# Ledger of designs, part 71: designed miniproteins, single chains, continued (3)

Each design is a single chain, and the fold is of that chain. pLDDT is the mean over its residues in the fold that is shown.

## One batch from the design tools (miniprotein)

Design m10454
Fold by ESMFold2-Fast:
Structure m10454 (fold): chain A 73 residues (1-73)
Amino acid sequence: NIEKLEEELKDKSQAAQLAAVKELLKSSDPKVVEKALQVLGKLDVLPEIKIALVKPFLDHSDESVVLEAIKTL
């Protein structure tokens, strides 16, 4: 069943991307964090999850990270 396989692949891809974003957001490199926020903004996740993950970065010392955090919300 191609439809079921496609659904499983989509679920795995989205979960894998969210897991990768969470790991990248732990980085000490502002460029990595900025990219992680960009990817998070494109993910189809609940607004409450995005807000919870993004909120700490609104107070970040790097201006590019703060701007991407605002764009992700």
Scores: mean pLDDT 75

Design m10455
Fold by ESMFold2-Fast:
Structure m10455 (fold): chain A 84 residues (1-84)
Amino acid sequence: KKEEDEELIKELEEKSEELLEKMREAVEAGDREKFEEYLQELNRLWEENADRLRSITDPELQERVRELTGKLLEEVAELLKALE
């Protein structure tokens, strides 16, 4: 159902943004351990929903997932670089 898939993507967007904000706060505090904890939470969030994401057949929603994952990977990489 397209509506359920859209709701899933929206939920992942919102929860990922919350975790990214917490990760940024951890970086600003120099708290590598908390950063790693939030990164693990982000990874678990996406792994728990991996089967549902793979079931999405709508090309526009597939593109949104691809764009979201690309943005998340870029933002996490920037935060990791800031911790070095």
Scores: mean pLDDT 84

Design m10456
Fold by ESMFold2-Fast:
Structure m10456 (fold): chain A 81 residues (1-81)
Amino acid sequence: SMVDEIKAELEKKVEEIKKEAEEKIKDPNLLQRILEYLEEELKRAKEQIEKMAADGVPEEEIRENAELAVRILRDKVKKEI
């Protein structure tokens, strides 16, 4: 489904962000907190995508929302590097 495709792409992008965090964040306690934050935010973003689709929001708006979530998470990690 369109929802499953958007969620899969979101999961892939968040996995890339996690790998960058693991490579660049040298403090293990900070890294653990960031990885936990990324997992929680991914879960929330997936729930929001499902709700938007159920509410009949157009595909392009759902995709834009997912892309914005990725951008916010990437910026969060960049501030900790």
Scores: mean pLDDT 88

Design m10457
Fold by ESMFold2-Fast:
Structure m10457 (fold): chain A 97 residues (1-97)
Amino acid sequence: DEIEKVAEVYTKEIVEALKAGDMARATQLAGELGSLLASLGANSGDVEAFKRGLRRAIEALRSHGAEDAVRALLNSAIQTARDLKDEELVKAAEELR
């Protein structure tokens, strides 16, 4: 699953940035992940894979106390879904806030 692979790779890189104390990099990567997951979800029509990808990232980021990165992830996903006019992805991401 492309969505799950993207979520796994980006989440690993975000966690590495958090461990290094690079909060700016972690927040940037979280925003990039949110946009990518929304784009892949819209292209595939797989809302459940989109939700699983977001949930996986949120759980990992929250385990590190990275609420700013969680906010960046969700805001980016919501904004990208809105730009793509995918109301179902907007609703799914809003429910995870």
Scores: mean pLDDT 88

Design m10458
Fold by ESMFold2-Fast:
Structure m10458 (fold): chain A 81 residues (1-81)
Amino acid sequence: SMLDELKEKIEELLKTEKDGKKILEKIKQLFDEGVKNGMSLEELVELSNYISKLLKENPDKFSEEEKEELQNYIVGLITKL
């Protein structure tokens, strides 16, 4: 599914990219891709929860400001649906 493909791409980003800002920008792009390609609200919420879990599991990779920016971006997209 597209949800599983996006989850895998996010996991790969966390393994291959060292810059937290670049990871966050790419995660934003992947989430936008999901919205644009018509993922269901349920799948977008699941993806959002998965991203939140990954941010918590990688506390040393991201500043609190970077985490807040990403979370606010995702919530902003979901609330427009």
Scores: mean pLDDT 83

Design m10459
Fold by ESMFold2-Fast:
Structure m10459 (fold): chain A 65 residues (1-65)
Amino acid sequence: MTIVESAWAENEEEARELADKFEKDLKEKGYKVIHKGVFKTRVDAPGAEERYLAVAVAKDEGEGY
């Protein structure tokens, strides 16, 4: 089974901290973290600030169906 944890953040530092927390949480639960990243998203609205997405992806150590 594949587990995905994600959250929006207002700045890059917060997003990195969230991704690190997701990685630690998933590892603590016994999952194998295969991807961790922070993505900067652009907004097309005038005056809108950029947002950041924190992501961690993990799999079960055993054969997940």
Scores: mean pLDDT 74

Design m10460
Fold by ESMFold2-Fast:
Structure m10460 (fold): chain A 78 residues (1-78)
Amino acid sequence: RLAELAIRAREALEAGNEEEALRLFEEMQRLAAREGRLAFLEALLAAAEELARTLSGEERAELEADIAAGRERLAALR
């Protein structure tokens, strides 16, 4: 469920596990797109853009790539 993934992503961020948080973000993105939850996907991408501003290096680049992929998924669902 999206709610369970969101809780796990928050726990990963609180623990400083950015890799796990990014993995969970990707799963939430895929699930939201699969279920056609456009408003949730838009909100998730906006939250990810804010998170990307707090990251650096490879983690930031990976999140920015995932955001771009999510925008493409959103466009395809419209």
Scores: mean pLDDT 74

Design m10461
Fold by ESMFold2-Fast:
Structure m10461 (fold): chain A 81 residues (1-81)
Amino acid sequence: GAIDVAREEARRVAELAPDDPLARRAMEHVELAEKDPKNAVAHLTLAGTYLSLLHSDHPELEGVGEAGGRVSEEAFRLLLD
């Protein structure tokens, strides 16, 4: 489901930037979406935003922009459901 995809994308970014606070905040919001499913859209939207900010700050890190895009797409799919 959407949360599983977001978790895998955020985990991938955390492996690339393990000490980055934006990567940590993205993962925290994915975990919050899992624990508070009624607010999952808001939490996944924030997770995608943190990953997008990390990509803007570190464009040399491959896959971060794609990860942020996928997490945001999953938030949008949940909103449409």
Scores: mean pLDDT 86

Design m10462
Fold by ESMFold2-Fast:
Structure m10462 (fold): chain A 110 residues (1-110)
Amino acid sequence: SLLEQLRQEKRRQFAKELLKDAAKTAIKNAKENLEDYVTAVSNLMLAAIFAMASGDEEVRKEVAELARELAEKYGDPRLQRLADALENKDDDAVSAVVGELLKEVFEKLK
């Protein structure tokens, strides 16, 4: 029925909005902690995952810009590759680079 279709669509839209809001929160947390590599990159990774999952093009571009800013600040070529992957909407490349960055973050926490 039309009512069932509307309810299901509303649930999908709500889930996407939650992911978009989560990405925006992670972007804000990264921007407030640019001098702390672990905090900034951890929040960048979360923002990238949430932005890709939301399918929101505006938030995806904002995360790519943040990745470029952090790449320039830290000189980490993985951050540049993450920005490129986000701009190209390449989910496999985003996942691969996030995995590499996660290993670096875990190493810095030891």
Scores: mean pLDDT 88

Design m10463
Fold by ESMFold2-Fast:
Parts: C-alpha cells; sequence; structure tokens
Structure m10463 (fold): chain A 110 residues (1-110)
C-alpha cells in the first residue's frame, strides 16, 4: 500500500539522516576537506530533512523521484571527494548511493 511505502521510506530516511549528519559533523572538523564538499553535504542534509517533513503530503512517485535526487547528490559529492584525493570519503558516499538504489528497487518490487 502507499501508506506502507511511505512508512518504509520515513524509517529508512531517518536512519540515513542520522548517518549523513554524523558525516557532516566529521567533515566540518577536518581542515583537509574542501569547503565546497562541506557545503554540498550540508545542502544534502537539509534536503533529507525537508523530504522527511513532507513525505506524508507526497505521492509515491514523487517520493521515489526525491530518493533518486538524493542518489545524484551523493554521487556529485563523491566525485568532488575523488577529485580532491579523498578516496575513502568518495567510497563511503558511493556506498550510500548504492544502498539508496537498492532501497528504491525494494520499494518498486511488486
Amino acid sequence: SDEEIKKKAKEYLKEYLQREETLLEALKKDKSVPEEIKKEQEELVKFIKNLIENIDNMSVDEIIEKLKEIIEREKKIAEMAKKAGLYELADLLYDEAEKMEEFIKELEEK
């Protein structure tokens, strides 16, 4: 049901938000991380918070589209990290994008 999909999305996003906020705080403390990466991570955290707040007012298709936007944002930050030589950070961000791709597939399975 749509309500069950929304419930699963909220539960996933709340746990995901906690990981992304923890990462943002770690990046803020690291002087070797470019400010542009910190800014993009902060914007991603804000995007996730806004999505969680609005999920009950969205269609399932709109939710899936927003989850796909999260994947694109994660990949963008990962590419920036890779360009900056921050390979462990890039791997972490690509891993979160892959987990989100798997989660979307689970939501779309009949």
Scores: mean pLDDT 90

Design m10464
Fold by ESMFold2-Fast:
Structure m10464 (fold): chain A 91 residues (1-91)
Amino acid sequence: MLEEIRREVEEVQRLADEAVELVKNNAPESEIKEKIEEVERKAERVKELIHELLKTKELSPEEQRMLAVLGFVLLAVMGEAELIKKILKKR
């Protein structure tokens, strides 16, 4: 479970980095929006997995710290996606 959440967070981060590259390269708005929607969908899935883990497992202090780090990364990625959507809306 925790290893799965870590892999999914890494994948969400990779997709977010791809979205940033599309923006930097002046890709079409439709392409950027599609990538952002993919990031948002995967981030929602990871949030569900984190909630499930918190409900079903007694976490060690080490696991709690790792989950906190993963949570911060996910929050940053979701914020990044929201900012890109806001920038596109101004064009």
Scores: mean pLDDT 78

Design m10465
Fold by ESMFold2-Fast:
Structure m10465 (fold): chain A 86 residues (1-86)
Amino acid sequence: MSRVEQTRQLLDEMVSTDPSNGSLILQVTRSTITDMVRAGAPLSLVEQVVEETVKALRKLGLSQSDVDQKRKELLAFARQLVQQAQ
């Protein structure tokens, strides 16, 4: 199973378990991004994890504006980690 697919399944479970899990979803996503960057995963796979995360946040009822902001924050975090790993 791919890291992206594993993350999607985990996020879907978290959404189904507790609709208030938005903060925990973000924490799990940041940990997943950190592990992937440290393992040398290409940025394109990290970006796919970010997209699965924003889909999960939308399922929790976040607005389009809030989801877009979280997407930008997660991508900025990922890019900073990639820059530091080089």
Scores: mean pLDDT 82

Design m10466
Fold by ESMFold2-Fast:
Structure m10466 (fold): chain A 77 residues (1-77)
Amino acid sequence: EREKRVLELAREADAAIAAGDWEKAAKLALEGAEVTEDLMLRAVFLGAAAQAYAKLGDKKKAEELLAKAKALHEEAK
């Protein structure tokens, strides 16, 4: 079930963020963004991935992901 997968990815991403495992957090957040059909949840996952990439020092990737999150937020009006 897609909803269960999305919730699992969200919980695992949150746990990785709490542990400071930014590589794992980025991977899980990106996977969540791909799996979810909810535009708002997709934006949240992309925002989390952007934060993780920023913590890893990949500023360009973080900016790209943040821009995608903002675009989805506007689309979900």
Scores: mean pLDDT 82

Design m10467
Fold by ESMFold2-Fast:
Structure m10467 (fold): chain A 98 residues (1-98)
Amino acid sequence: SAEFDEALEGIKNAKTVEELKEAIKKAMDSLKKDPTAENLIRFALALEEHAERSKDLEMIRLALEALKEALKLPAPSLEAVLTLIASILRLIGIELDA
């Protein structure tokens, strides 16, 4: 949806904890309504992109919590689940290097 696409752009461009929280909330609301493989994968990759760019510990922790919440949604495919797990592991690596 357009709202989901805007939320993902919000995640990628977030510069503050508050901006990231709001963007994650909007994206999660959309995911809960339509947890497709494509949407879950795009969500995971947006959070990963943000973490790699920002390298901010508080923002990385918010992204990790969001990915953990997304894992609780009905999994539409193994690819979506594996992407979420891979993104969690990458964010943990970034946190440990920070």
Scores: mean pLDDT 83

Design m10468
Fold by ESMFold2-Fast:
Structure m10468 (fold): chain A 76 residues (1-76)
Amino acid sequence: MGMEKLEEIRRGWRIILADPDSKEAMEAALRIVEIILGKEFKSYEEALEAMKEAGLKMVILTELLEKGIKREKEEG
């Protein structure tokens, strides 16, 4: 993993810890999962499915992706 990707993960975690109920925290969680899995996702649902298939058990990221899915459904 490059230093740039590691700093992006660190920045994402700072956003999550500052306000875990924000849209920015949900977007940060999505980006962290994309970096860890080496893939870009079109939706929070796709990212959550890929995370589960990879066996990545990170409760905070899972909860934030689920909040993102709920928010997308409320805006549609």
Scores: mean pLDDT 80

Design m10469
Fold by ESMFold2-Fast:
Structure m10469 (fold): chain A 58 residues (1-58)
Amino acid sequence: TAVMESVVTTARSDVDAAVAAAVAFVEAQGYTVTDVRVEVTPIEGDTVRLTITLTAER
């Protein structure tokens, strides 16, 4: 079991794309993502900070 954390600043409308990209990257390394946790913190306007925590297994 591997746990990976990523922090990304993005537009609110791009949140789903950012999460999908993180999952795709991890799966490209030969892991299967079993859990995804996303925390969204508003910063300013439509900009958010994402904390993405992925649990993956091989």
Scores: mean pLDDT 82

Design m10470
Fold by ESMFold2-Fast:
Structure m10470 (fold): chain A 96 residues (1-96)
Amino acid sequence: LQEAAEAYEKAAEIHTKAGNYRAAGESYENAALAYEKLANSLPVDHPEREKYLENAITAYEKAADMYTKAGDKEAATDASVKAGVLALKVAVDKVT
């Protein structure tokens, strides 16, 4: 899953440089899903869990930016919401 997430991030960078913003957004979203699955496979108190959640948040934020550049407002909003929900979850886990 980590290797898959990193491969999707690299694919997204290549698509971004080529101006293929929709494909870049899809690649970042796939990277975010892979990081989220990694985080969810770990117990809440595992030291690596927050790292994977932060990586997923960043990838969803990048996906939202790419979808915005592609003119896909619905996909951009969906990705932004997913990033926000994960960010809130990380904040709550730190306080509790």
Scores: mean pLDDT 81

Design m10471
Fold by ESMFold2-Fast:
Structure m10471 (fold): chain A 90 residues (1-90)
Amino acid sequence: MEVKDEKVFTLPPRALAAGETVTFGATVTNTTDEPLIAQLTVTLTDEAGNTVSATSAPVTIPAGGSATLSASVTAPRTGTYTVTLTVKTY
């Protein structure tokens, strides 16, 4: 499915322990006159450039409606991570 819009948010770096789970959410408002499908991806990037990511289940948002998406990602090792949130609409 072709991405209609993509918004990326980069958060300040944070220290996470191995096995620590972080959860992030985003509210998407559909300002169009047609239904949208939305997904949230959370990406952790360590100091060596290794990434781990999690993607929410897709949510259908009716015309003029809104939905809150959330995704949880677990750090595989102790380190400092940059968090990137990506919201895609289809």
Scores: mean pLDDT 79

Design m10472
Fold by ESMFold2-Fast:
Structure m10472 (fold): chain A 99 residues (1-99)
Amino acid sequence: SLEEKLKKLLEEVKKLLGLPEDSSLEEVLEEILRLLWELAKALGTATPASEEEVEERIRRLVRELPKVATLEQLIQFLEDFIKSWPEIEKMLEEIKEAE
C-alpha cells in the first residue's frame, strides 16, 4: 500500500538525517527543507532572508503541503531525496569544511 511505502521511506529518511524514531512526517519534511535551504544559501541561489523568516516559511510550506501534494507525489519526493542523499551529504560536508 502507499501508506506502508510512505512509512518505510520515513523510517529510512529519519535514519539518514539522524532524527528521532518518533519524529512526525512534518518534522522530517521541515528538516529536509532546512538542509536544502542551507545548500541553496551556500550555492548563492537562496533569496536573502533572516533565519527566523526561513523557519517560518518552512513551517508554512510543510503545513500547506498536504493540501497541494498527493500521497504519490510525497512518496516520489522522499524516494528522490534518499536517492540524492549521498550527493547532498557530500555537499553539506564540503560547506562545513569551507567554514
Scores: mean pLDDT 79

Design m10473
Fold by ESMFold2-Fast:
Structure m10473 (fold): chain A 66 residues (1-66)
Amino acid sequence: DQERQDEISRHLREARELLADQPEAMREIGLLLSGNEEQAREGVRRAEELDPRAGEHLRRAVELMK
């Protein structure tokens, strides 16, 4: 639903803002999040290593993605 998509977008935006100084890492993390479940978990892990808050936002986004 749109509300769920809006919540996902909000979490992705918050993570992107937290990682704004690391655009290459964000690009790689984005690719991982678009992959399978194992790749998505790796993307969350990498984000959390860079910024625990960004990792938490991405974990929430992944939970909401289907």
Scores: mean pLDDT 83

Design m10474
Fold by ESMFold2-Fast:
Structure m10474 (fold): chain A 87 residues (1-87)
Amino acid sequence: AAAAGRAALDQAIRNAESTLKSNTEMAEKIDKNFAEEVKQKLEDAIAEARATGDADPSAYPAAAQRLNEKGKEVADEVRKKIEEAKK
């Protein structure tokens, strides 16, 4: 159970790191300050997910889910900013 939850969290972190790299590069083409904001939000989310899992292994699935949701939220924000920047 805990091992399966740990694997889910590790996968969520890997997905978040991929999202960080891709979305930071896109954000940088629009606004350097926005790119730094995107990077900070995702790095903070990854750190919080790791800290939550380390404090309570039963929380690994919930931490993974929250990190995946945060990654999607940030990716959606980057897409919205790209659309607004074209206006």
Scores: mean pLDDT 80

Design m10475
Fold by ESMFold2-Fast:
Order: C-alpha cells, then structure tokens, then sequence
Structure m10475 (fold): chain A 97 residues (1-97)
C-alpha cells in the first residue's frame, strides 16, 4: 500500500541519518540527543504511531538547529534540514493514517 511504502521510505532515511551520526564518533550532547530522538522516532514508526514519530523528529531537528546557532557548524545546519524534511513526511503519514 502507498502508506506502507511512504512509512518504509521515512524509516529507511531515518536509519541512514542514524548510521551517519553513529559512524561520525561525535560524542557531543547535541548529537547524542539527536541520536536518541531519531531512535525513538524509528520505534514509533514501527508501531504505526506516526504522530509521536513526527514529534520526535521535530525535536531532533530543533536540537540540531540550536547546535548550529551556537557553533556555526554547517554540519548541524544540514542535519537540521534533513530532520525537518523527515518530520514533515512523518506528519503527512499521521494525517493519512
């Protein structure tokens, strides 16, 4: 079904982001919080709780945006943008479910 495919795409993209962050070796509190929120979002996607998944991805995006504002690191800006797009797609899933 279209909804199942869209969920699987959002999940796969979230797993890719998670893999990149874990592979980075970045132990900063901001990156560790983003990892935790993305892991929670994946669990909620797996359970069909798209509303909570969207909220966790929105929180992850906010953490990355705040880290960018504090550090000026363009990696955090890119991370925030990707997480914002994933949150939007998870929100669209919640509206369809």
Amino acid sequence: AELEFERDVVRALAEIVLGILKASGDTSPAVQEVIREVERAIEHLDNGDFETAAEELEKAAQIAREAYEKTGDPGYKSLASVLEQLAKRARELAEKA
Scores: mean pLDDT 86

Design m10476
Fold by ESMFold2-Fast:
Structure m10476 (fold): chain A 61 residues (1-61)
Amino acid sequence: MTDAGRALEAAGRLAQAAREGRVSEEVARKAADYLGQLIDGKISAAEAARALEELLREAGL
């Protein structure tokens, strides 16, 4: 798995969990912000992957 692949997988899991009401809106906003920063090139794929995986862990996913 590439870092970009890991970031997108984690973001997708967080987004799906948010749509299902399984995470808070705060966590969903943070996930969207990290993904947006990755798309804009403001953070590396490795940084995005780590941050999104930490959000998954915090959410119990």
Scores: mean pLDDT 81

Design m10477
Fold by ESMFold2-Fast:
Structure m10477 (fold): chain A 71 residues (1-71)
Amino acid sequence: MKRAEELAAKAEELYGEAMRAAAAGNNEEAAALVERAKELAVEALRELGMEELVPAVEAHFDAVIAAIRAA
């Protein structure tokens, strides 16, 4: 499904931007970008009918956000 692919691609782009922001010391921007990537990744999973994976994916993104904020 093209929409799910577009959402997943955008989530990956935002995650890459978040890692660059974190490397530059912009931890608040990095955390916000990871939160947006999480939203798009969850929407992509729902578009694919894979809603059972949503809690695990949310937990993973939440751990990344916590790690960024702790840095």
Scores: mean pLDDT 83

Design m10478
Fold by ESMFold2-Fast:
Structure m10478 (fold): chain A 95 residues (1-95)
Amino acid sequence: GIEGAFEAGLKGNKGSKKALEAGDYKGAVAAGVASGMSLISAAVGKLAGDDKGGAKLAAEAGKKGAELAREKGGEEGQKGGEEAAKAGEEGAKKA
């Protein structure tokens, strides 16, 4: 359910931390935004009583963040963005 989307978003945030540790600040920001948007989308869905809608929004937010990380981040930022996208997809599957 939507709790899975929250957990998935938190896992995506690890990618942002790895990018930051590698000195890829643009990638760290992109991955962090993707993770944050996934968590916010999940929270909004829960507040609205729409767990499936919240999970779908979280997955799309993660995908958009991964796209941004690929365009603007270095190698570690791209990995962080991809991890955020996978976390969002996992949340959607648990809905």
Scores: mean pLDDT 62

Design m10479
Fold by ESMFold2-Fast:
Structure m10479 (fold): chain A 62 residues (1-62)
Amino acid sequence: EEEEKKKKIRELIMKSADYSVEAIYYAALAVSGSKEEGEKYRKLLEEYNEKANKYEEEARKL
């Protein structure tokens, strides 16, 4: 049903948005911390961006 589809799209987009916000947070930490902390936060940035993209793609397929 149309309403169920819209609700599921919204849920997937919200998950994608949450991961995107966390990715931005880690991007900021990567710039402001020590070199060692920067490497850790850069990896987290990549992981969270990948998850955000995956949820956005799932939403687009609905």
Scores: mean pLDDT 82

Design m10480
Fold by ESMFold2-Fast:
Structure m10480 (fold): chain A 64 residues (1-64)
Amino acid sequence: DALRQQNTALVARVSAIGSPALVAELRETLDRAIAAYEQGNLSEYSRLVSRSVGLAIRGIADSL
């Protein structure tokens, strides 16, 4: 669905600038976020989205 496609696109973009380990953690975090959303657990979804943003910011900072 659209969320999984957006997840794949985001991971692909981050992989151009981040380390493989960071990319793997981001992918796992986003997959868990989508699963939480599909289960109706919006609090867990929000927490995981916040974590994924933090990981993306770290990847960008590390590439500067």
Scores: mean pLDDT 74

Design m10481
Fold by ESMFold2-Fast:
Structure m10481 (fold): chain A 130 residues (1-130)
Amino acid sequence: SLQKGISDLSIEELRELAEERVKIIAEDNDSEESRDALYELAAIAGELYRRGDYELAREITLKALKASRNLDQRAGLLLGELNMLGKDELAEEFKKRLAEARTEEERREIIREMLRELGYSEEEIEEILR
């Protein structure tokens, strides 16, 4: 992968790097490589938010959410998006609720609430949580 700093990349280079990361996540949701790819993808989305390219940032995040089958990975992406939007206190509350959740169903419902708070459509939420 490119070792150039994310802030130095063009929007086109950021898109290409994000597409590579989505592929890694889609191949194996449980690998160290997929976790690293997820963190890098969150950083790419954050850089796009900083530049004001909200449409591309949202598109990339949605692709990652659909590619990930792991609820922890989805939670991480959504917590990152909340922080990028300046909703830091809300992100901490969701993080605490996720840590206190005892069942996968409780975690799914918390993630569903996070998706609604971020303005994802009911159709997108159904696809992500399928």
Scores: mean pLDDT 82

Design m10482
Fold by ESMFold2-Fast:
Structure m10482 (fold): chain A 72 residues (1-72)
Amino acid sequence: IEEKVKKARELAEKAAEGDEKSGKELQKILSELREKGEQYEKQGNYEKSKEIYQKVNEILKYTQQKVAEALA
């Protein structure tokens, strides 16, 4: 999970610069993280599920920040 978060942040920076391939790879990682969060939720592990969803939200906010910086 931590490795996927780190890679997602790197891909977010490249996608903000206009790299469509990095944008697609970022979407794939976000989907994988959401799926893992859903699996923990189905297992009743709500703490792990919330942790993963929080990391997904942090990546999305980071991506939005990088896009805003690229436009400034």
Scores: mean pLDDT 79

Design m10483
Fold by ESMFold2-Fast:
Structure m10483 (fold): chain A 92 residues (1-92)
Amino acid sequence: MLKEAIEKAKKEAERYTNELKETLLRVGTPGVLEPSELPEEVQEKLREIQGKITERGKELANPTEEQGLKILDEVFKEIYEKKFKEELEKLL
């Protein structure tokens, strides 16, 4: 049923997005996790995310912490929406 597919896709997209957020925060915290300790596939994904954050930040000469958090939220929103669409298409 379509409703079941939507619910499953939302849960998977949320799980995936939250795991990436947690990994990025752990990598960004000194002494918790080094990027080199991650599988190459995960390192590449984090580089893509950092690249997107950097591109959005280029429009700002000196981004404030608040502006940086908004950029981060928008990037992860795009990741969530893309994953949701991919998972929904798999279930249809």
Scores: mean pLDDT 74

Design m10484
Fold by ESMFold2-Fast:
Structure m10484 (fold): chain A 55 residues (1-55)
Amino acid sequence: SIMALTKKLFSLMSDYVDYLLKAKRSKDEEQKQKYLQKAKDIQNEMNKLLDSMKS
């Protein structure tokens, strides 16, 4: 349902922001890159979900 997809999207957006904040706060470059990669993975999930909603 559209409502379930919308709730999933908001959950992914929240996780995305959290990983970006963790990356910004990380003093270790390796850890920073891992958090940025997690954010990128979530962004890909959001894009797939949005594509699912338009078709």
Scores: mean pLDDT 84

Design m10485
Fold by ESMFold2-Fast:
Structure m10485 (fold): chain A 75 residues (1-75)
Amino acid sequence: SDLMEQLREAARVAEEVVKTGSQETADELVRLLREMLERYASDPRKLQTVLGAAETIRDVLPAEFQPRVEAVIAA
């Protein structure tokens, strides 16, 4: 349940970044994705779900924000 709630929150914040181009909102998105990756680091199935969501989010973001999400995925 926690994972689904966090995924919905990340999706909402990502949609706001796409709509507004806000650097502050992009900072919040990156923070949420890092927190999820850290939380689920020991759960391979949930970690794979978070990584897949982060990749989908990266691909829909404006080009200027994509490297920030890529950096989170690579860590």
Scores: mean pLDDT 83

Design m10486
Fold by ESMFold2-Fast:
Structure m10486 (fold): chain A 85 residues (1-85)
Amino acid sequence: EVIQLSEEQIELIKKKLTQLLEYLKENPELSKEEIKQEIEKVMEELLKAGVPKELVDAIKKRLLEGLEKGKEEMIDTIEYIITLL
């Protein structure tokens, strides 16, 4: 058993973040509220898949901090998180 993250969990996080990134790039007109809803949806999916709450909370915090600075900064934050996995 893997204590931290399984390979499948890492691939799921990458997949969900990549899908979010693609959605944001294809929909530049999205409001902050709509983007927050998409972030919440991704976080709920990760929690349901058994990704540790501490990691999900850390990802969520980084994405929301990025969003407060702007869409481009949030895109950079998503790309950065993907590189750490």
Scores: mean pLDDT 81

Design m10487
Fold by ESMFold2-Fast:
Structure m10487 (fold): chain A 89 residues (1-89)
Amino acid sequence: GEVTLEAIKEAIEKLLTDLEKKVKEYEEAAKILEELGYHELAELYRELAELLRRLQKASEEERPEILEEIAEKLLEILKLQQKRHQEEL
C-alpha cells in the first residue's frame, strides 16, 4: 500500500497522546542509528524529535506548519528504511 501524507498526519495525531515519550524514543533511536553508522536516518530522527518538541510549545497558528514538517520527515524516514531493508535482503 502507498503511504500518503494524509495517512501519516493521522498517525501523528495518534502519537500526540504522549508527545514527551515519543520525543525521548526518537532521540534514543537517533543515538543508536548514529552509533550503527546510519548517519542520514539518525539526523532525520533528531529533526523529528525537535519538531515534536516545537509542536508541544506551538501556538495554534504554528501547528499546521510543524505538522507538515513532521509528516515530511516521517515520509523520508520510511523511504530510507524501505530502501535499506531491500539492500540488506
Scores: mean pLDDT 76

Design m10488
Fold by ESMFold2-Fast:
Structure m10488 (fold): chain A 62 residues (1-62)
Amino acid sequence: MSPEVQKLRIEADIYEGLALIAEAVAELGKDDPESTARANKVAEELRKKAQEYRQKADELEK
């Protein structure tokens, strides 16, 4: 695996982990609708970033 592909996969894993943390924060703050909505939006953006980095890594591996 090239160093570039490895870096992209590591970044994807980091964003996925951050998304899980944001989802956990939303669950813990469920009594505050505004904070929950904000945390869920952040989680969605982080998951989108993880998908983008994985797609780029897959394109370089072909």
Scores: mean pLDDT 80

